# Designs tried in a protein design run: designed miniproteins, single chains. Part 55

Each design is a single chain, and the fold is of that chain. pLDDT is the mean over its residues in the fold that is shown.

## One batch from the design tools (miniprotein)

Design m1890
Fold by ESMFold2-Fast:
Structure m1890 (fold): chain A 74 residues (1-74)
Amino acid sequence: QAALDAQRVAIARDAVLEAAKASGVELKRLVVEVRDGRLLVNVVFADSNSDAQVEAFNARAGELIAAGLAALDA
C-alpha cells in the first residue's frame, strides 16, 4: 500500500505541475498526500494568475490526474 500511495502522490503531483506549466499558472503552495486512503491535492495560487488561467489549469490537472490513476490500476 505505501508504494501504491507513493505512486498516486507522484502521479497527482506530476499532473499538477504539467498542467501549471501548460496553463502558465504560478503556484504559491502545492500539497499532495494520501490520508485515510484518500488522495488529497491542495493548491494555493499566486495572486498573479488570471481566472481564465486557473480554469484552464483545473480542467487539465483533473484530466491528467484521472488518466494517470486509471493507468495505475486504481
Scores: mean pLDDT 80

Design m1891
Fold by ESMFold2-Fast:
Structure m1891 (fold): chain A 100 residues (1-100)
Amino acid sequence: AEEEALALLEEFVRRGLIPRGLLEIFRRALERRDLDQLEMAAAHIISTLLDNPAVSKEELLRAVEAIAATLVALYEEQGDAEGARAVRRAAAKIKELIEA
């Protein structure tokens, strides 16, 4: 999950879809296992991608899935089952908005 999310976000930075600084915030939060920082960075990444008309629905869905899987895994790693559930609910709602 972590490797897939980071690889996807690096591709988005290379294509100019998200700023490198935002990826660096995400990476550092992940390295530090800082859920609050990671969730904030994830929200900013998704918002940035949603605002970019060059990003396809398939790419948005892939980004949401990879980022959500990373957050869920970290919440579960830290024993926060409710946090993991909240991430899954948020991801499902975002996916429905993208597919609409």
Scores: mean pLDDT 86

Design m1892
Fold by ESMFold2-Fast:
Order: sequence, then C-alpha cells, then structure tokens
Structure m1892 (fold): chain A 90 residues (1-90)
Amino acid sequence: GKEEFEKAYKEAKDTLDAQIDAARAAGHRGAVRFAEWAKKEIDELAQRLKELADQSENREEVYKEGAERIKKATDGAAAVLAGTMAWHAA
C-alpha cells in the first residue's frame, strides 16, 4: 500500500545517495552527475505515481505497482553506476 510505496521510495533515495557519495569518493564526476540525475528522475516518478494514485479508484494497486516501478528504476540506475565505476577503477 501507500506505506510500502513510501518505504520503497525512501530506500531508492538512500541507495542513490550512497551511489552519489561513492562516486564523489572515487572522483568520478560523470558518475556523480548521472546519480544526481537518476535521483531527480526517481523523485519525479514518485510524484507522478502519487498523483495517479490520488486520481485512481484502485489506489492500493497503483501504490503497489508504483513501488515495483521505483524499485526497478533504482536497480537499473544502480547497475549502470556500478558498471561505470567498475570500468573506471579497472
């Protein structure tokens, strides 16, 4: 439901904040910019999903599907960042 969606969104932001910190520690400016962009995209996605849920007759299902969309988007961004950082470090 909404609580699970808010938890997924918080975990997504925490994951991307950790990636931003890791990229800064490595001195990888491109990775920092990508991670900051990804965090903004997740924020915008979460806002759109909240608006969609408010307009939906099946709010619970919108939040459930929204949580999965946020998780997939975050996992995708984290995978790109991990690959970029690993290639740079090699």
Scores: mean pLDDT 83

Design m1893
Fold by ESMFold2-Fast:
Structure m1893 (fold): chain A 78 residues (1-78)
Amino acid sequence: ADDDIKRAEELFKEGIELLKKDPKDPKNRREAAIKATAAGILYSSAVFDEYYKDPQRAKEIAEEGKKRLEEFIKLEEE
């Protein structure tokens, strides 16, 4: 779970940097979207892994993933 979360955060960071480097490059936008999707899958996996052990922690992981995705969507829509 923790390793998956760290990997997901790194993927979101990479996606954001691609958008910042050249926001109008279709290739960078495509790569950023793929990275964000992979990060979302990793957060979802972490949530399900923690659900039976600690439902409160699972909720916190889900909220963090949602926050990251909303940040990415805001940048992509601009």
Scores: mean pLDDT 77

Design m1894
Fold by ESMFold2-Fast:
Structure m1894 (fold): chain A 72 residues (1-72)
Amino acid sequence: SKEAQEVLERSLKLVAQGIKDGTLGVGEALALMEIAVAENAGLITKEQRDKIIEEVRKAIEEAKKTGKLPAV
């Protein structure tokens, strides 16, 4: 859905900010919190949450290897 896509985009921006600031761990924590808040607010379903977390974790793994987010 559009809401799930917006949550993913916001979460990836938090990871990107963490990379820029040299605080990837903080960016990761903020991204996961953004997703949890969205699920608790009913903006995304449990299934959408799991998919968004998977995409964010893939982006974080790539960032840890390359220092960059995957191209969007």
Scores: mean pLDDT 78

Design m1895
Fold by ESMFold2-Fast:
Structure m1895 (fold): chain A 92 residues (1-92)
Amino acid sequence: AAAALREAARELARAAHELARAQGIEVPSLEEIEEALIAYAEAQVAAGLDPELLAELLRAGAALVRAELAGDAEAVAAARARARALLAELRA
């Protein structure tokens, strides 16, 4: 649970950092982005969000960013559909 959530946040942080660098965007260090996303994710769970669904959403976000980096349009579409479904579950 907690370890899976933290690892999912790190996966998204790494993917987002790589995408930003590929686009020439100046961003904080990877470690700072990881710490910020972990803190945000833990705060959402403390506010009542399901940690398992949130971890899956973070992993779906990482997959989307990775697919965009690879230029894989089918993978982007699949990751977007998964993220939307998970967001609907979190809001229900």
Scores: mean pLDDT 81

Design m1896
Fold by ESMFold2-Fast:
Formats: structure tokens, sequence, C-alpha cells
Structure m1896 (fold): chain A 59 residues (1-59)
């Protein structure tokens, strides 16, 4: 289920969770989507995860 997928993503994607936090922080500071993606990548997310995280944080 969605809750199990979320928990597994949280455990297996500590980089993905850090990427979402970094992207959200960048966007909250008024930085653009490109900077948010780069911040997520530097936090350990892959480019695909970083792009998804930045889009989710921008919603």
Amino acid sequence: GAMEAAREAREAGSGGSAGLAAAGDALTKGQDMKTAVEAAIRAGASREEAESAARLAAK
C-alpha cells in the first residue's frame, strides 16, 4: 500500500528524503527549480529523484 511504499522509500531513499528537504529549502528561499534540483543532487539524490523532489516541493 501507499503507507508501506512511503516507509520503504524513507528507509531505502535516505538520499531521496534528503533531496526533497534540500529542494524544498532552496525553493522556500526563492531559488529557481534548477538550483533546487542541484541542491537535491548534492544532498545525495540521483538526477531523476532530484527532479521529482523539486517538482513535488514546488507544488
Scores: mean pLDDT 69

Design m1897
Fold by ESMFold2-Fast:
Structure m1897 (fold): chain A 72 residues (1-72)
Amino acid sequence: MPVTVLGTAPVSLAEKVKEAAKKAYETVPGVTRVDTAILGDDTITVVVAENREAAEKAAKILEEAGAETRFL
């Protein structure tokens, strides 16, 4: 079952988080989509993964960039 990861970070980390999202897409098997947007003072990243293992790996990459992650 697909799993969605929501990553939230301050806008000051936007470039670092975008780079982390790209890395997750390129390096984590089972990550099918990544989108990053700036909403006010926050950077919001959405990652869609095919399974929980891929979602957890993507979340870790985003957390290393300074994002807080939540599974949807």
Scores: mean pLDDT 84

Design m1898
Fold by ESMFold2-Fast:
Structure m1898 (fold): chain A 78 residues (1-78)
Amino acid sequence: LVEETLERFRRRLRERAERAGLGRYVEAVLEVLRRDATASPEEIAREAGLSVSAARTLLRLYDEVGEEVGAEFARRRA
């Protein structure tokens, strides 16, 4: 289900972000990306209230987790 996939994505992203000390910024970053999926690290940093370096780290984690969860979803549907 799409809902289960989204929950798995959010859970995994939060876990990885927490290990990087950025867990509390995950929801703020997700909200920025929900409004503008093309937002730059600079824009995310400004809107979510974190450093540009931290925003880049969260975007990298977002992409990594998205690829993992997307691949798992695709394998289930294939």
Scores: mean pLDDT 78

Design m1899
Fold by ESMFold2-Fast:
Structure m1899 (fold): chain A 59 residues (1-59)
Amino acid sequence: SAEAEAAGRRAAEDLHRRHGMPEEEARRVGQEVAEAYAAGDDRRANHIGTRGALAAAGA
């Protein structure tokens, strides 16, 4: 859905700009977030975002 795509795009922007993740990787993670939201799985979407932030931090 458009809302899920927007959520994924926002997650990608946050990961790139605030967590320093390379833009290409952030876009990929954002797509995974969008897919999770589109499936109605908000918990999984949040988990994917959190994992992305930890990966960007070098954890």
Scores: mean pLDDT 82

Design m1900
Fold by ESMFold2-Fast:
Structure m1900 (fold): chain A 87 residues (1-87)
Amino acid sequence: MTLEEERALLTELAEDPSLTPEEAIARLRAAGARPEVIALFEEAATNPSIAKTQAAIRELALLLGLEPAVNEEEAEERIKKLEEAEK
């Protein structure tokens, strides 16, 4: 899996407020994501909050240099959707 493919997948997972940690991990494994990415996601799954999983995805993307290729407005809109989904 390329870095671009990983970023696209992490972005997709971060945009889905209904996605469970288990579904996110299954999609990452099916796509052949790096073991490090999967391990950090599995750690998030020990606290099964959808918002925490999505926050972990964003933090993971930043830490691993997998920042999504989005503009500032789109990034703000996604963060707002994640916050609204958790309330």
Scores: mean pLDDT 60

Design m1901
Fold by ESMFold2-Fast:
Structure m1901 (fold): chain A 81 residues (1-81)
Amino acid sequence: MSLDELEREILRAFFERDYERLLALVEEYVRQLVAEGVPAEKIIARLDSLRDYVEQTEPDAARVAEIAAALEALKAEVRAA
């Protein structure tokens, strides 16, 4: 899947609140950005933006916490790459 297709599918999963699919798509997106040599700071900024959108739109605080934890794990992997 291209980066443009991944971004479109991430937005769809987000609006549908399909967070399992959202996280799987974000993991693939991050892997492709790392493979293309995108700086870690830019990838982390994108993940932080996604977390902010989830925090603003998801009413279930426990689900927000689970998604935030998954995104923090991805940020750690990006820093280690």
Scores: mean pLDDT 83

Design m1902
Fold by ESMFold2-Fast:
Structure m1902 (fold): chain A 75 residues (1-75)
Amino acid sequence: SMNREKAFELLTDFLISKGYSKKQAEEIARELLSQVPDKYALNIVQGIIATFQNKPVVTKDQLQDYVDFSIKLMK
């Protein structure tokens, strides 16, 4: 979907801005987005950006915790 494509682009660009290589950013973004339904993908990515925008370092574990918490709230 266009929303999923936009979510992938936004998350990849965000991760690159945090010091990940393009390959690492794309791998992380793909793994995280595979866990979320299409209808929530853009909203979750916007939430990640808002939460971590002012953090100089963002780990994969922090991103996974955010996704896990967000998924629990959807049930």
Scores: mean pLDDT 87

Design m1903
Fold by ESMFold2-Fast:
Structure m1903 (fold): chain A 100 residues (1-100)
Amino acid sequence: ALPSLDEALEEFEKKVEEIKKESSEEEQKILTESTKKVKELVDKYKAGEISVDEFLKGLSKIYEEFVSKLEELKTEEALKVGEKFKEELGKLTDTIVKLS
């Protein structure tokens, strides 16, 4: 069964908290900021303020800014954190597209 949008967001936030437990303090700050932006974008989509296309473009921008900040850390560990975040963001995106 497809989760609701609220359930998908809750699962995403839960998975990001799991990623943070294995992350450096600086990586945790980047994850927290990016997750906040994702939540704000989901809230705008739920309110009918943006279309699904605008939502997807917003997610792409958030992800680009996230990757840029992680790359400044110049560690293999930061790249792995980025891959985990990308996987969870992809699951959230897939659920929202299927609910559209």
Scores: mean pLDDT 84

Design m1904
Fold by ESMFold2-Fast:
Structure m1904 (fold): chain A 61 residues (1-61)
Amino acid sequence: MKEEIRELARPYAEEAAKKYGVDPERVVDLTAEAIMALGLPPTEENVKRVADAVARALASA
C-alpha cells in the first residue's frame, strides 16, 4: 500500500520538490504518509495537491 502510493506520488513529488527546492525523496515519503493518515483516496488530484503542500511546508521549516 505505502509503496504503491509512493510510486503514484513520485512524479508529482519530484515536480513540487523542484519548485520549492526541497528533497524529492522526503516529499514522496511525507506525501504517502499524509495520504494514508488523512484517509484520502490516492487519486492523481489528491496526490498532486498533498505533494505541493508537503513541499511548501518543508521549504518553510
Scores: mean pLDDT 81

Design m1905
Fold by ESMFold2-Fast:
Structure m1905 (fold): chain A 83 residues (1-83)
Amino acid sequence: MEAEAERIKQGLLAHVDALIAAAESLPPEEGIARLEALIAQIEADIAELEKDDSVIAKAVREALREALARARAALAALRERAA
Protein backbone atom coordinates (compact mmCIF):
# COMPACT_ATOMS: atom_id res chain seq x y z
CA MET A 1 0.00 0.00 0.00
CA GLU A 2 2.63 2.57 1.07
CA ALA A 3 4.96 1.71 -1.85
CA GLU A 4 2.01 1.86 -4.27
CA ALA A 5 0.88 5.25 -2.87
CA GLU A 6 4.43 6.63 -3.25
CA ARG A 7 4.67 5.44 -6.89
CA ILE A 8 1.29 7.04 -7.68
CA LYS A 9 2.44 10.30 -6.02
CA GLN A 10 5.75 10.38 -7.94
CA GLY A 11 4.03 9.57 -11.25
CA LEU A 12 1.44 12.32 -10.72
CA LEU A 13 4.11 14.92 -9.86
CA ALA A 14 6.22 13.92 -12.90
CA HIS A 15 3.14 14.20 -15.16
CA VAL A 16 2.22 17.66 -13.79
CA ASP A 17 5.85 18.84 -14.12
CA ALA A 18 5.76 17.76 -17.79
CA LEU A 19 2.50 19.68 -18.34
CA ILE A 20 4.01 22.80 -16.73
CA ALA A 21 7.14 22.50 -18.92
CA ALA A 22 4.95 22.13 -22.03
CA ALA A 23 2.94 25.26 -21.08
CA GLU A 24 6.17 27.22 -20.43
CA SER A 25 7.37 26.34 -23.98
CA LEU A 26 4.27 28.00 -25.54
CA PRO A 27 3.70 31.71 -26.24
CA PRO A 28 2.82 33.36 -22.88
CA GLU A 29 -0.91 33.79 -23.67
CA GLU A 30 -1.30 30.09 -24.59
CA GLY A 31 0.90 28.97 -21.68
CA ILE A 32 -1.17 31.03 -19.22
CA ALA A 33 -4.41 29.47 -20.55
CA ARG A 34 -2.95 25.94 -20.23
CA LEU A 35 -1.74 26.56 -16.66
CA GLU A 36 -5.09 28.11 -15.64
CA ALA A 37 -6.87 24.99 -16.98
CA LEU A 38 -4.37 22.72 -15.16
CA ILE A 39 -4.86 24.62 -11.86
CA ALA A 40 -8.67 24.37 -12.18
CA GLN A 41 -8.43 20.60 -12.80
CA ILE A 42 -6.07 20.06 -9.82
CA GLU A 43 -8.39 22.08 -7.53
CA ALA A 44 -11.38 19.98 -8.68
CA ASP A 45 -9.43 16.73 -8.11
CA ILE A 46 -8.45 17.83 -4.57
CA ALA A 47 -12.09 18.65 -3.75
CA GLU A 48 -13.28 15.20 -4.92
CA LEU A 49 -10.55 13.41 -2.93
CA GLU A 50 -11.47 15.26 0.30
CA LYS A 51 -14.34 12.72 0.63
CA ASP A 52 -11.84 9.81 0.88
CA ASP A 53 -9.49 9.32 3.87
CA SER A 54 -7.67 6.22 2.54
CA VAL A 55 -3.84 6.13 2.47
CA ILE A 56 -3.80 6.37 -1.34
CA ALA A 57 -6.28 9.31 -1.37
CA LYS A 58 -4.18 11.15 1.26
CA ALA A 59 -0.98 10.58 -0.75
CA VAL A 60 -2.69 11.76 -3.98
CA ARG A 61 -4.10 14.87 -2.22
CA GLU A 62 -0.60 15.68 -0.87
CA ALA A 63 0.87 15.29 -4.37
CA LEU A 64 -1.95 17.38 -5.89
CA ARG A 65 -1.39 20.19 -3.36
CA GLU A 66 2.34 20.16 -4.20
CA ALA A 67 1.47 20.12 -7.94
CA LEU A 68 -0.97 23.02 -7.39
CA ALA A 69 1.79 25.09 -5.75
CA ARG A 70 4.14 24.36 -8.68
CA ALA A 71 1.48 25.24 -11.27
CA ARG A 72 0.59 28.49 -9.47
CA ALA A 73 4.29 29.51 -9.31
CA ALA A 74 4.68 28.77 -13.04
CA LEU A 75 1.51 30.78 -13.84
CA ALA A 76 2.80 33.78 -11.84
CA ALA A 77 6.14 33.62 -13.70
CA LEU A 78 4.40 33.45 -17.12
CA ARG A 79 2.14 36.39 -16.23
CA GLU A 80 5.24 38.46 -15.34
CA ARG A 81 6.82 37.43 -18.68
CA ALA A 82 3.63 38.43 -20.57
CA ALA A 83 3.51 41.88 -18.93
Scores: mean pLDDT 81

Design m1906
Fold by ESMFold2-Fast:
Structure m1906 (fold): chain A 115 residues (1-115)
Amino acid sequence: SKEERIKVATVDLVSLGLPKEVAEPIAKILVENSKNDEEFDKLLTAAIMALLGVDKYYKPEELTKVKNLLKGQIEYLMGRKEDAVLIFRENVPKVLPKEIQEPVLKVIDEYLAKL
């Protein structure tokens, strides 16, 4: 279901350091812009790559390998919500499809404006 995909994406993004207030709206954007599970997995993988500071798109199958290579970065971002949001913002234009960049950046900028 859409609700299940939103929950999964939110949990994954939060586990990598993104605050829930940013992760949940972004998860909704990813779900609303994916027609099937394959597209959803690709968009979620791109969002995770952006959050990890990766400027290249990897396939969903490569995600575990990339997470293992970037374990130190993941551990650094845990508990550093502002740093996680800023890294994500910088890499969104590099890895996310153009169609979802504007709504994602809007969520990020609205969060940062409250700090």
Scores: mean pLDDT 81

Design m1907
Fold by ESMFold2-Fast:
Structure m1907 (fold): chain A 91 residues (1-91)
Amino acid sequence: MEERRKQLEEEIDEGVAAVVLAVSNTILKKAEEYLKEGKLEKAEEIVKDLIETNKKILEWGKKNKNEAIIKAAEESLKKAEELLKEIEKKK
């Protein structure tokens, strides 16, 4: 009975991590589209919001020792920070 709860928690954690990555990748693609269209302010706003959101997710993951969510948030943060630097160079 306890092993079943642990498996469910691990599956939920991996599912949440997958959603974090999918949502972050969708927002990053939208920001890249705005960047391509010259909408630098909109691209910057979306990327900055994504960075703040993923920083909060990362802190939550660290507090709860959830390695899947930590990894997902760190990956999303790296991509978002790289895109933000590209946007800032085009201002």
Scores: mean pLDDT 80

Design m1908
Fold by ESMFold2-Fast:
Structure m1908 (fold): chain A 87 residues (1-87)
Amino acid sequence: SMEELEKEAEELIKEYEKLREELLKLAQQSTDPALRARLLLQAQMLDHEIKEIREMLEKGEVTEEDIKRTRKGLENARKELARLKAE
């Protein structure tokens, strides 16, 4: 249902916001300017994804395909964060 899709989208937004906050905290703690720049860029990319999914919610056009795509993006973002933490 649309209500279930909207709820899933809101949950995904919260997960993106949590990852963004973690990236920003790591950037603040980093003494390496290059790593800090990469962390900030990744946080900016997550902010863009949050705006995109919010726009879909506003238009009432969220589909199961949009949710799947957004979940894939979240998974990729988590993997990227793990990679950056390993540096």
Scores: mean pLDDT 86

Design m1909
Fold by ESMFold2-Fast:
Structure m1909 (fold): chain A 55 residues (1-55)
Amino acid sequence: MDEEFLKKIEKNLEEAKDDFDIGVVQVAAATLISTTEDPKIKERARELLDRAVEK
């Protein structure tokens, strides 16, 4: 569930083409960080958020 959502966010980040796509990834990653209780999912979501901010 959360891990599959994380993988979808990661794929969306890799395929992002514009600022809107990046923004969607940032919001999704931030939401997952706030809602998941799995520390490994939280860590990977933070990594995706950081990568999205760098683009």
Scores: mean pLDDT 77

Design m1910
Fold by ESMFold2-Fast:
Structure m1910 (fold): chain A 55 residues (1-55)
Amino acid sequence: MAEERQARIEAAVDATIAALNADSRLPPVTDEQRASIRKVAALRDDAIAGARALG
């Protein structure tokens, strides 16, 4: 797997968690939520790569 893809996914996960933790009204992000965020970030990265390949 390309190192750049992994870096983009982890950066997106970190940014999302930071934004959620900045909202004091929300509970701390759980490990289960972190896993879900990473899964969504990976799917988005793949979708963007696919769109670029097609157009």
Scores: mean pLDDT 76

Design m1911
Fold by ESMFold2-Fast:
Structure m1911 (fold): chain A 88 residues (1-88)
Amino acid sequence: SILEEARERIAELARKAAEVSPKYKDDLLEVAKRILEAKTIEELKEETEELIAVMFKAADEDPEKQQELVELALQAGETMRKAEEQLS
């Protein structure tokens, strides 16, 4: 399903961000678990917005990894946008 594919993709992006940001690793892995537990598109959107916020915070605090973390955040947002469009 569109929801299942979006959950898996966004959770993968969260786990990748956790590998990039040691400081926020536990927070990012916790959000990844909540993303996989999302039962509706609305729940997935809420968890994805939290994920993006953590990714941007991590990016602001680590200049060396800022570009990679921002790219992961943008990919999470785009994945969520496409899922919403397909379920509209």
Scores: mean pLDDT 88

Design m1912
Fold by ESMFold2-Fast:
Structure m1912 (fold): chain A 71 residues (1-71)
Amino acid sequence: MEAREKALEVAKEAKEIGLSPESVAEQVFFLATKLGLSVPEMVEILDELGREFPEDRETFEKKKEEILADA
């Protein structure tokens, strides 16, 4: 739960400073990797981001597919 909340906070800040959806997804993925999160945990975070930012859902869904393909 804490990692998901932190990922949402990072994503909100990245959007506020004008980063692209792709950059936001990469920042979240980097953070999750640095924290040592599992593939299912990364997927849950990306799903939560898609719910919080519906306009960027396609970008987060694509990132989720990339992570699952590499698993």
Scores: mean pLDDT 76

Design m1913
Fold by ESMFold2-Fast:
Structure m1913 (fold): chain A 60 residues (1-60)
Amino acid sequence: SDLKAFQRFYNFKQDGIVQENEPIAPIVKGFQEAKNFPVTGIADPETLQALLQAYQKAMN
């Protein structure tokens, strides 16, 4: 449930699966641009961990 909630929060496909190097949403490119990451639209390890960290901070 937490993984699907995370996917919903960031407007990803809500399938309970988030893998590194998955193209999961256009919103990922905007997040990468805001964080000065390479803008790929792929959930690379840096993008995925930054999204998870931001989600955890938002939930606390």
Scores: mean pLDDT 63

Design m1914
Fold by ESMFold2-Fast:
Structure m1914 (fold): chain A 70 residues (1-70)
Amino acid sequence: MSDEEFLKEIEKKVREELKDDPEMVEAIVGVVKDLIYEKKLSKETAEEYAKGLLEAEKKLKELEEKRKKE
């Protein structure tokens, strides 16, 4: 898989989880891109890091949804 294909797969997964927050999707993808291109990390390591960020953002999203509902 190319780095571009990998980033598209990460973007797809993050977008599915954070459907209503395109800015956050871009932020997470941007971090993964920096880890690969600037920090020269492996795709496997970058993907694990992205999963960690996604889990943290899911918790924040739940709090935001509660705030908007109130």
Scores: mean pLDDT 74

Design m1915
Fold by ESMFold2-Fast:
Structure m1915 (fold): chain A 90 residues (1-90)
Amino acid sequence: SMQEIKEEFRQKLNEMREEISKLMGDAIEKLRKEGVDPKEIAEKANEINEEMLEAIKEAEKVLEETGDLEEAIKVFEEKAERVKKKIEEI
């Protein structure tokens, strides 16, 4: 059913969100140890969070419009990969 597809979608999104949250946590800890300004750290964290929320919204739109779980996950993964790259550049 569409409801089962939506639940699987949410589970996969949450797994990737947890992975990104861990990476961001590690990056924040690194910045703290390097003496980076707390305001700069907060601004970077907020930017990453906003991009993740947009990635989720776009993937949800694809799922709603197409009903294709694989396509929706692919859209999210492509955006999540860009977010991971930004975190790595921190």
Scores: mean pLDDT 84

Design m1916
Fold by ESMFold2-Fast:
Structure m1916 (fold): chain A 82 residues (1-82)
Amino acid sequence: SLPSLDELERLYKESESLIKDEESRELAKYVVELLKKVLAGEISLKDALAEAATRLFEAVLARRPGTPEELARAEALIASLR
């Protein structure tokens, strides 16, 4: 099940403090914003996950992700929000 809006905000805030790379934080914020749209009924979870995966793929192709640690934290955040 999807987390509540309050739980989503809490998870994001906690995870953001663990992500040192600004690009990884922006990616995580984008994913959280997509999930907020799902909770608001604006888009489907399937579409949100596809968009999040596309954005992550584009980020990897456009430039190297931050450190391996920061990438792992960002991936953990994205996985926890699925």
Scores: mean pLDDT 67

Design m1917
Fold by ESMFold2-Fast:
Structure m1917 (fold): chain A 86 residues (1-86)
Amino acid sequence: KKKLEEAQKYVEKALEAARAGDFDTAIENLEKAIRYALDSKDWVTALALKDYLNQAREAAARGDRDAVIESVEKALEIVKEHLQLS
């Protein structure tokens, strides 16, 4: 449970970075969130976060800030939902 709470904190940092236009920092923080989800053995959350990380990377590669923000917001929603089920 504490590892998944750390994952949420990193997704929140990724969202702040994405809103600031710092895509590299946003992607780095999503990668850290995935590591915490994996360490918690929550494979479902880790897989969902990996999908949103891939979407954020593709959006960042084309400079689409709104799409990066949307991917990170969806990642945050999934982590919050899975924390509430635990």
Scores: mean pLDDT 84

Design m1918
Fold by ESMFold2-Fast:
Structure m1918 (fold): chain A 55 residues (1-55)
Amino acid sequence: SDEEAYATALAVLLSLSPAHQRVWIDWEIREARELGDARTLAIAERLRAEIEARE
C-alpha cells in the first residue's frame, strides 16, 4: 500500500545522515517525474515535506 511504502521509505531515510536524506529524496523525485510515476512522486513529495519539517 502507499502508506506501507511511505513508512518503509521514511524508516530508511531516517537511518541516513541529513545530507544523504536530501540527496536520496531529490533523486527519487527526479526519477518519479522522468518516469511519469504520479504515485511514487506523491510519496516522495510527502517524504521531502516530512524531512523539511524536521529541520
Scores: mean pLDDT 83

Design m1919
Fold by ESMFold2-Fast:
Structure m1919 (fold): chain A 118 residues (1-118)
Amino acid sequence: MSSEREREEQEILEKNRPLAREIADLLILGMAVGDSEKAKKLLEMLKNKEPLEKIIEEFRKYALELGVEQELIDLAEKLADAPDSEVLAVTKDLPAEKRIQISFMRDALRLFKEVSKE
């Protein structure tokens, strides 16, 4: 039943309301580059409680398709749970665009970890 599944999806978003902006930013980025289906697939994987590693792999593919460098994706994964002071120290010499990409990816990875937590 479609309406029941839509309600469950909305409940996941409401439960993660503080992180709703990260989901919105991911969807906006997908729409801006014509890749909204990739963002929707990630949300479906989160809803279905797929393994975190599988969700991260799909996100990695999405980021690569958007032109993000593999090294930045790896750095964002490594720094996902790092304090802001460490992130700032590691990324301070990077161009603003790359710092924004790392910040966005970190927020998304943090969301995936929180949603995957039972």
Scores: mean pLDDT 66

Design m1920
Fold by ESMFold2-Fast:
Structure m1920 (fold): chain A 92 residues (1-92)
Amino acid sequence: MIEELKKKIKELEEEAKKNPEKSPELESERIRLAREIFKSAKSEEERLKLAKELAGLSTYAAMELALHLILEAKKNNQDSLEVTKKHLEEEK
């Protein structure tokens, strides 16, 4: 599925350069790819690797959505880590 979406996005990128009418479809498929990448990743490192691949493939909505979803998940984990660090820093 992800490879099929990547191929479709690459084709739509070439089409969108010639026909602006293809831009909404391209953006929709990029968003879909971002969701599938985030959903399929089983670990944080895998999500980061796939996000880098998405950034290489797309510099628009899909990358922005993937980054947003990854950062949101990390922010929740980071809040827990930050609370732990503050507690440790307060204890000499």
Scores: mean pLDDT 61

Design m1921
Fold by ESMFold2-Fast:
Structure m1921 (fold): chain A 77 residues (1-77)
Amino acid sequence: MRELFDKLEGEGVTVKEAQELLRKSGINIDAEKLLEQMKEMGIVELKDGKYLVAKPQTGIDEGMTLIAMGAFLAVSK
């Protein structure tokens, strides 16, 4: 999971890369569905075919964003 978050914070990640990173972490979920839901929540944005961490909205700091991402991944296990 750390590698996925590092890429989301940095250069961004494609659906294929996210799926591979999730598999390496032992997480058997659909990366496309996860990223689309995170985008709907405003946690990530799609830019040039890659998903990147979106700027937090009012009332949400970086810690809250990371907790929300972690909780979202945990629900899918």
Scores: mean pLDDT 67

Design m1922
Fold by ESMFold2-Fast:
Order: sequence, then C-alpha cells, then structure tokens
Structure m1922 (fold): chain A 87 residues (1-87)
Amino acid sequence: DLAAFTAAGLAADPVAGGEGEALMVKTPDPAEGIDALIARHRADMTPETLAFAEELRAMARAGEVSREEAARGAGGIAGAAAVAGAA
C-alpha cells in the first residue's frame, strides 16, 4: 500500500519521483521496471526504501499489483533515493 510508504515519513523528490513513474509507464513488465530502478538507485536507498522496493518487485512478479500501483511505487522509490543520496 503506497499510503503505508508515505506514512513511514520517507521524504521524496517530486522530480525524481516523476522520472521513476515515467520509467514504469514505458516498461511493459512492472517487475523488470522495478528491478532496473533498484539497480540504478541501490547505493542511495535507505534500508526502508530497499525493503519497500523488494516487496513491490515481488508483488509485481506475482501479479498482485496493477501497472498504476507499480508506477506510483517506483516514483516513491526514486524520489526517496534522490533525497537520501543528497544527504
């Protein structure tokens, strides 16, 4: 649930979030899109962001999330990684 990610108080960069969403919109397989996002931002991810990304990827592989939900999650992951990397 993306509301749970927001409720965790993770700060997100809206510009980086938009880039993550755009990547997922272009990617036919949401799980592959999330995997690429993890690979790109791995060094800048907090443990909480990584755990969320891993769970979202697993749910996408199982077909348990819609493309829209995966795109919103990817946006949150990219935004949070950008803020963490700036610190």
Scores: mean pLDDT 64

Design m1923
Fold by ESMFold2-Fast:
Parts: sequence; structure tokens; C-alpha cells
Structure m1923 (fold): chain A 69 residues (1-69)
Amino acid sequence: LRERAERAVLDAVLQNGGEVTLEDLKKALERYGIKVSDEELKEAIDKVAGGKEVLTKDEALKAALLLLE
């Protein structure tokens, strides 16, 4: 799971020029077989990035890993 989440984040970051939105991250996670609701993902993002609209690679990675807990 961790390796798949890391790859999903890296793919999303590369596809979007270094930063990703919640929607970009959700789609990447789903492509790697990690199912997550918008509500759960938003909560994780709020915890790591304080409600930012766009995430850096490190913030996206922390949010994705928090969901895998």
C-alpha cells in the first residue's frame, strides 16, 4: 500500500507540473487501487496542509499516507 500510494503521488505531481489538487490526488490513488472518499481525502489534506487548494509533493504524500494509517 505505501509503495502504491507513493507512486500515485509521484505520477500525479509529474502530470500536474509539481503541485496537485484534491481531485488530481484522488484520481491517482484510485488508479493504483486505493479507494478513498472526497470527505476522507479532504480531512487528511486539511490536517497536513491546513485547507490549501493546491498541494506540494510532500503535502500530497503525507495526506495519502495518512489515509492508509
Scores: mean pLDDT 77

Design m1924
Fold by ESMFold2-Fast:
Structure m1924 (fold): chain A 98 residues (1-98)
Amino acid sequence: MPAPIPQETLEEISKELGTKIKKVEVLELEVEGNTIRLKLRITLESEPKVSAEEAAEIIAEKLKEMIEKVTGREVEVKVLEVKLEGLELILELEITLL
């Protein structure tokens, strides 16, 4: 799929992070069988009220819910890497279709 996290999902993530999401960029997308590796850069309006690790878990859970709704399939989402550089959150995720 080309991309994008739906606006409603972004608004839910923003509320839980305590900051608005200004931009989401897909940096890398690799598909290997039933496994998708996704690298995202998320630009925030202000410093999140949660840790980078907690933010990553929130985002992973919301993406899991979205993908399961769209595909009708159970998926596993794992956070492989997270870092916060200023107001930019960089996430590497592994998504496995079950």
Scores: mean pLDDT 81

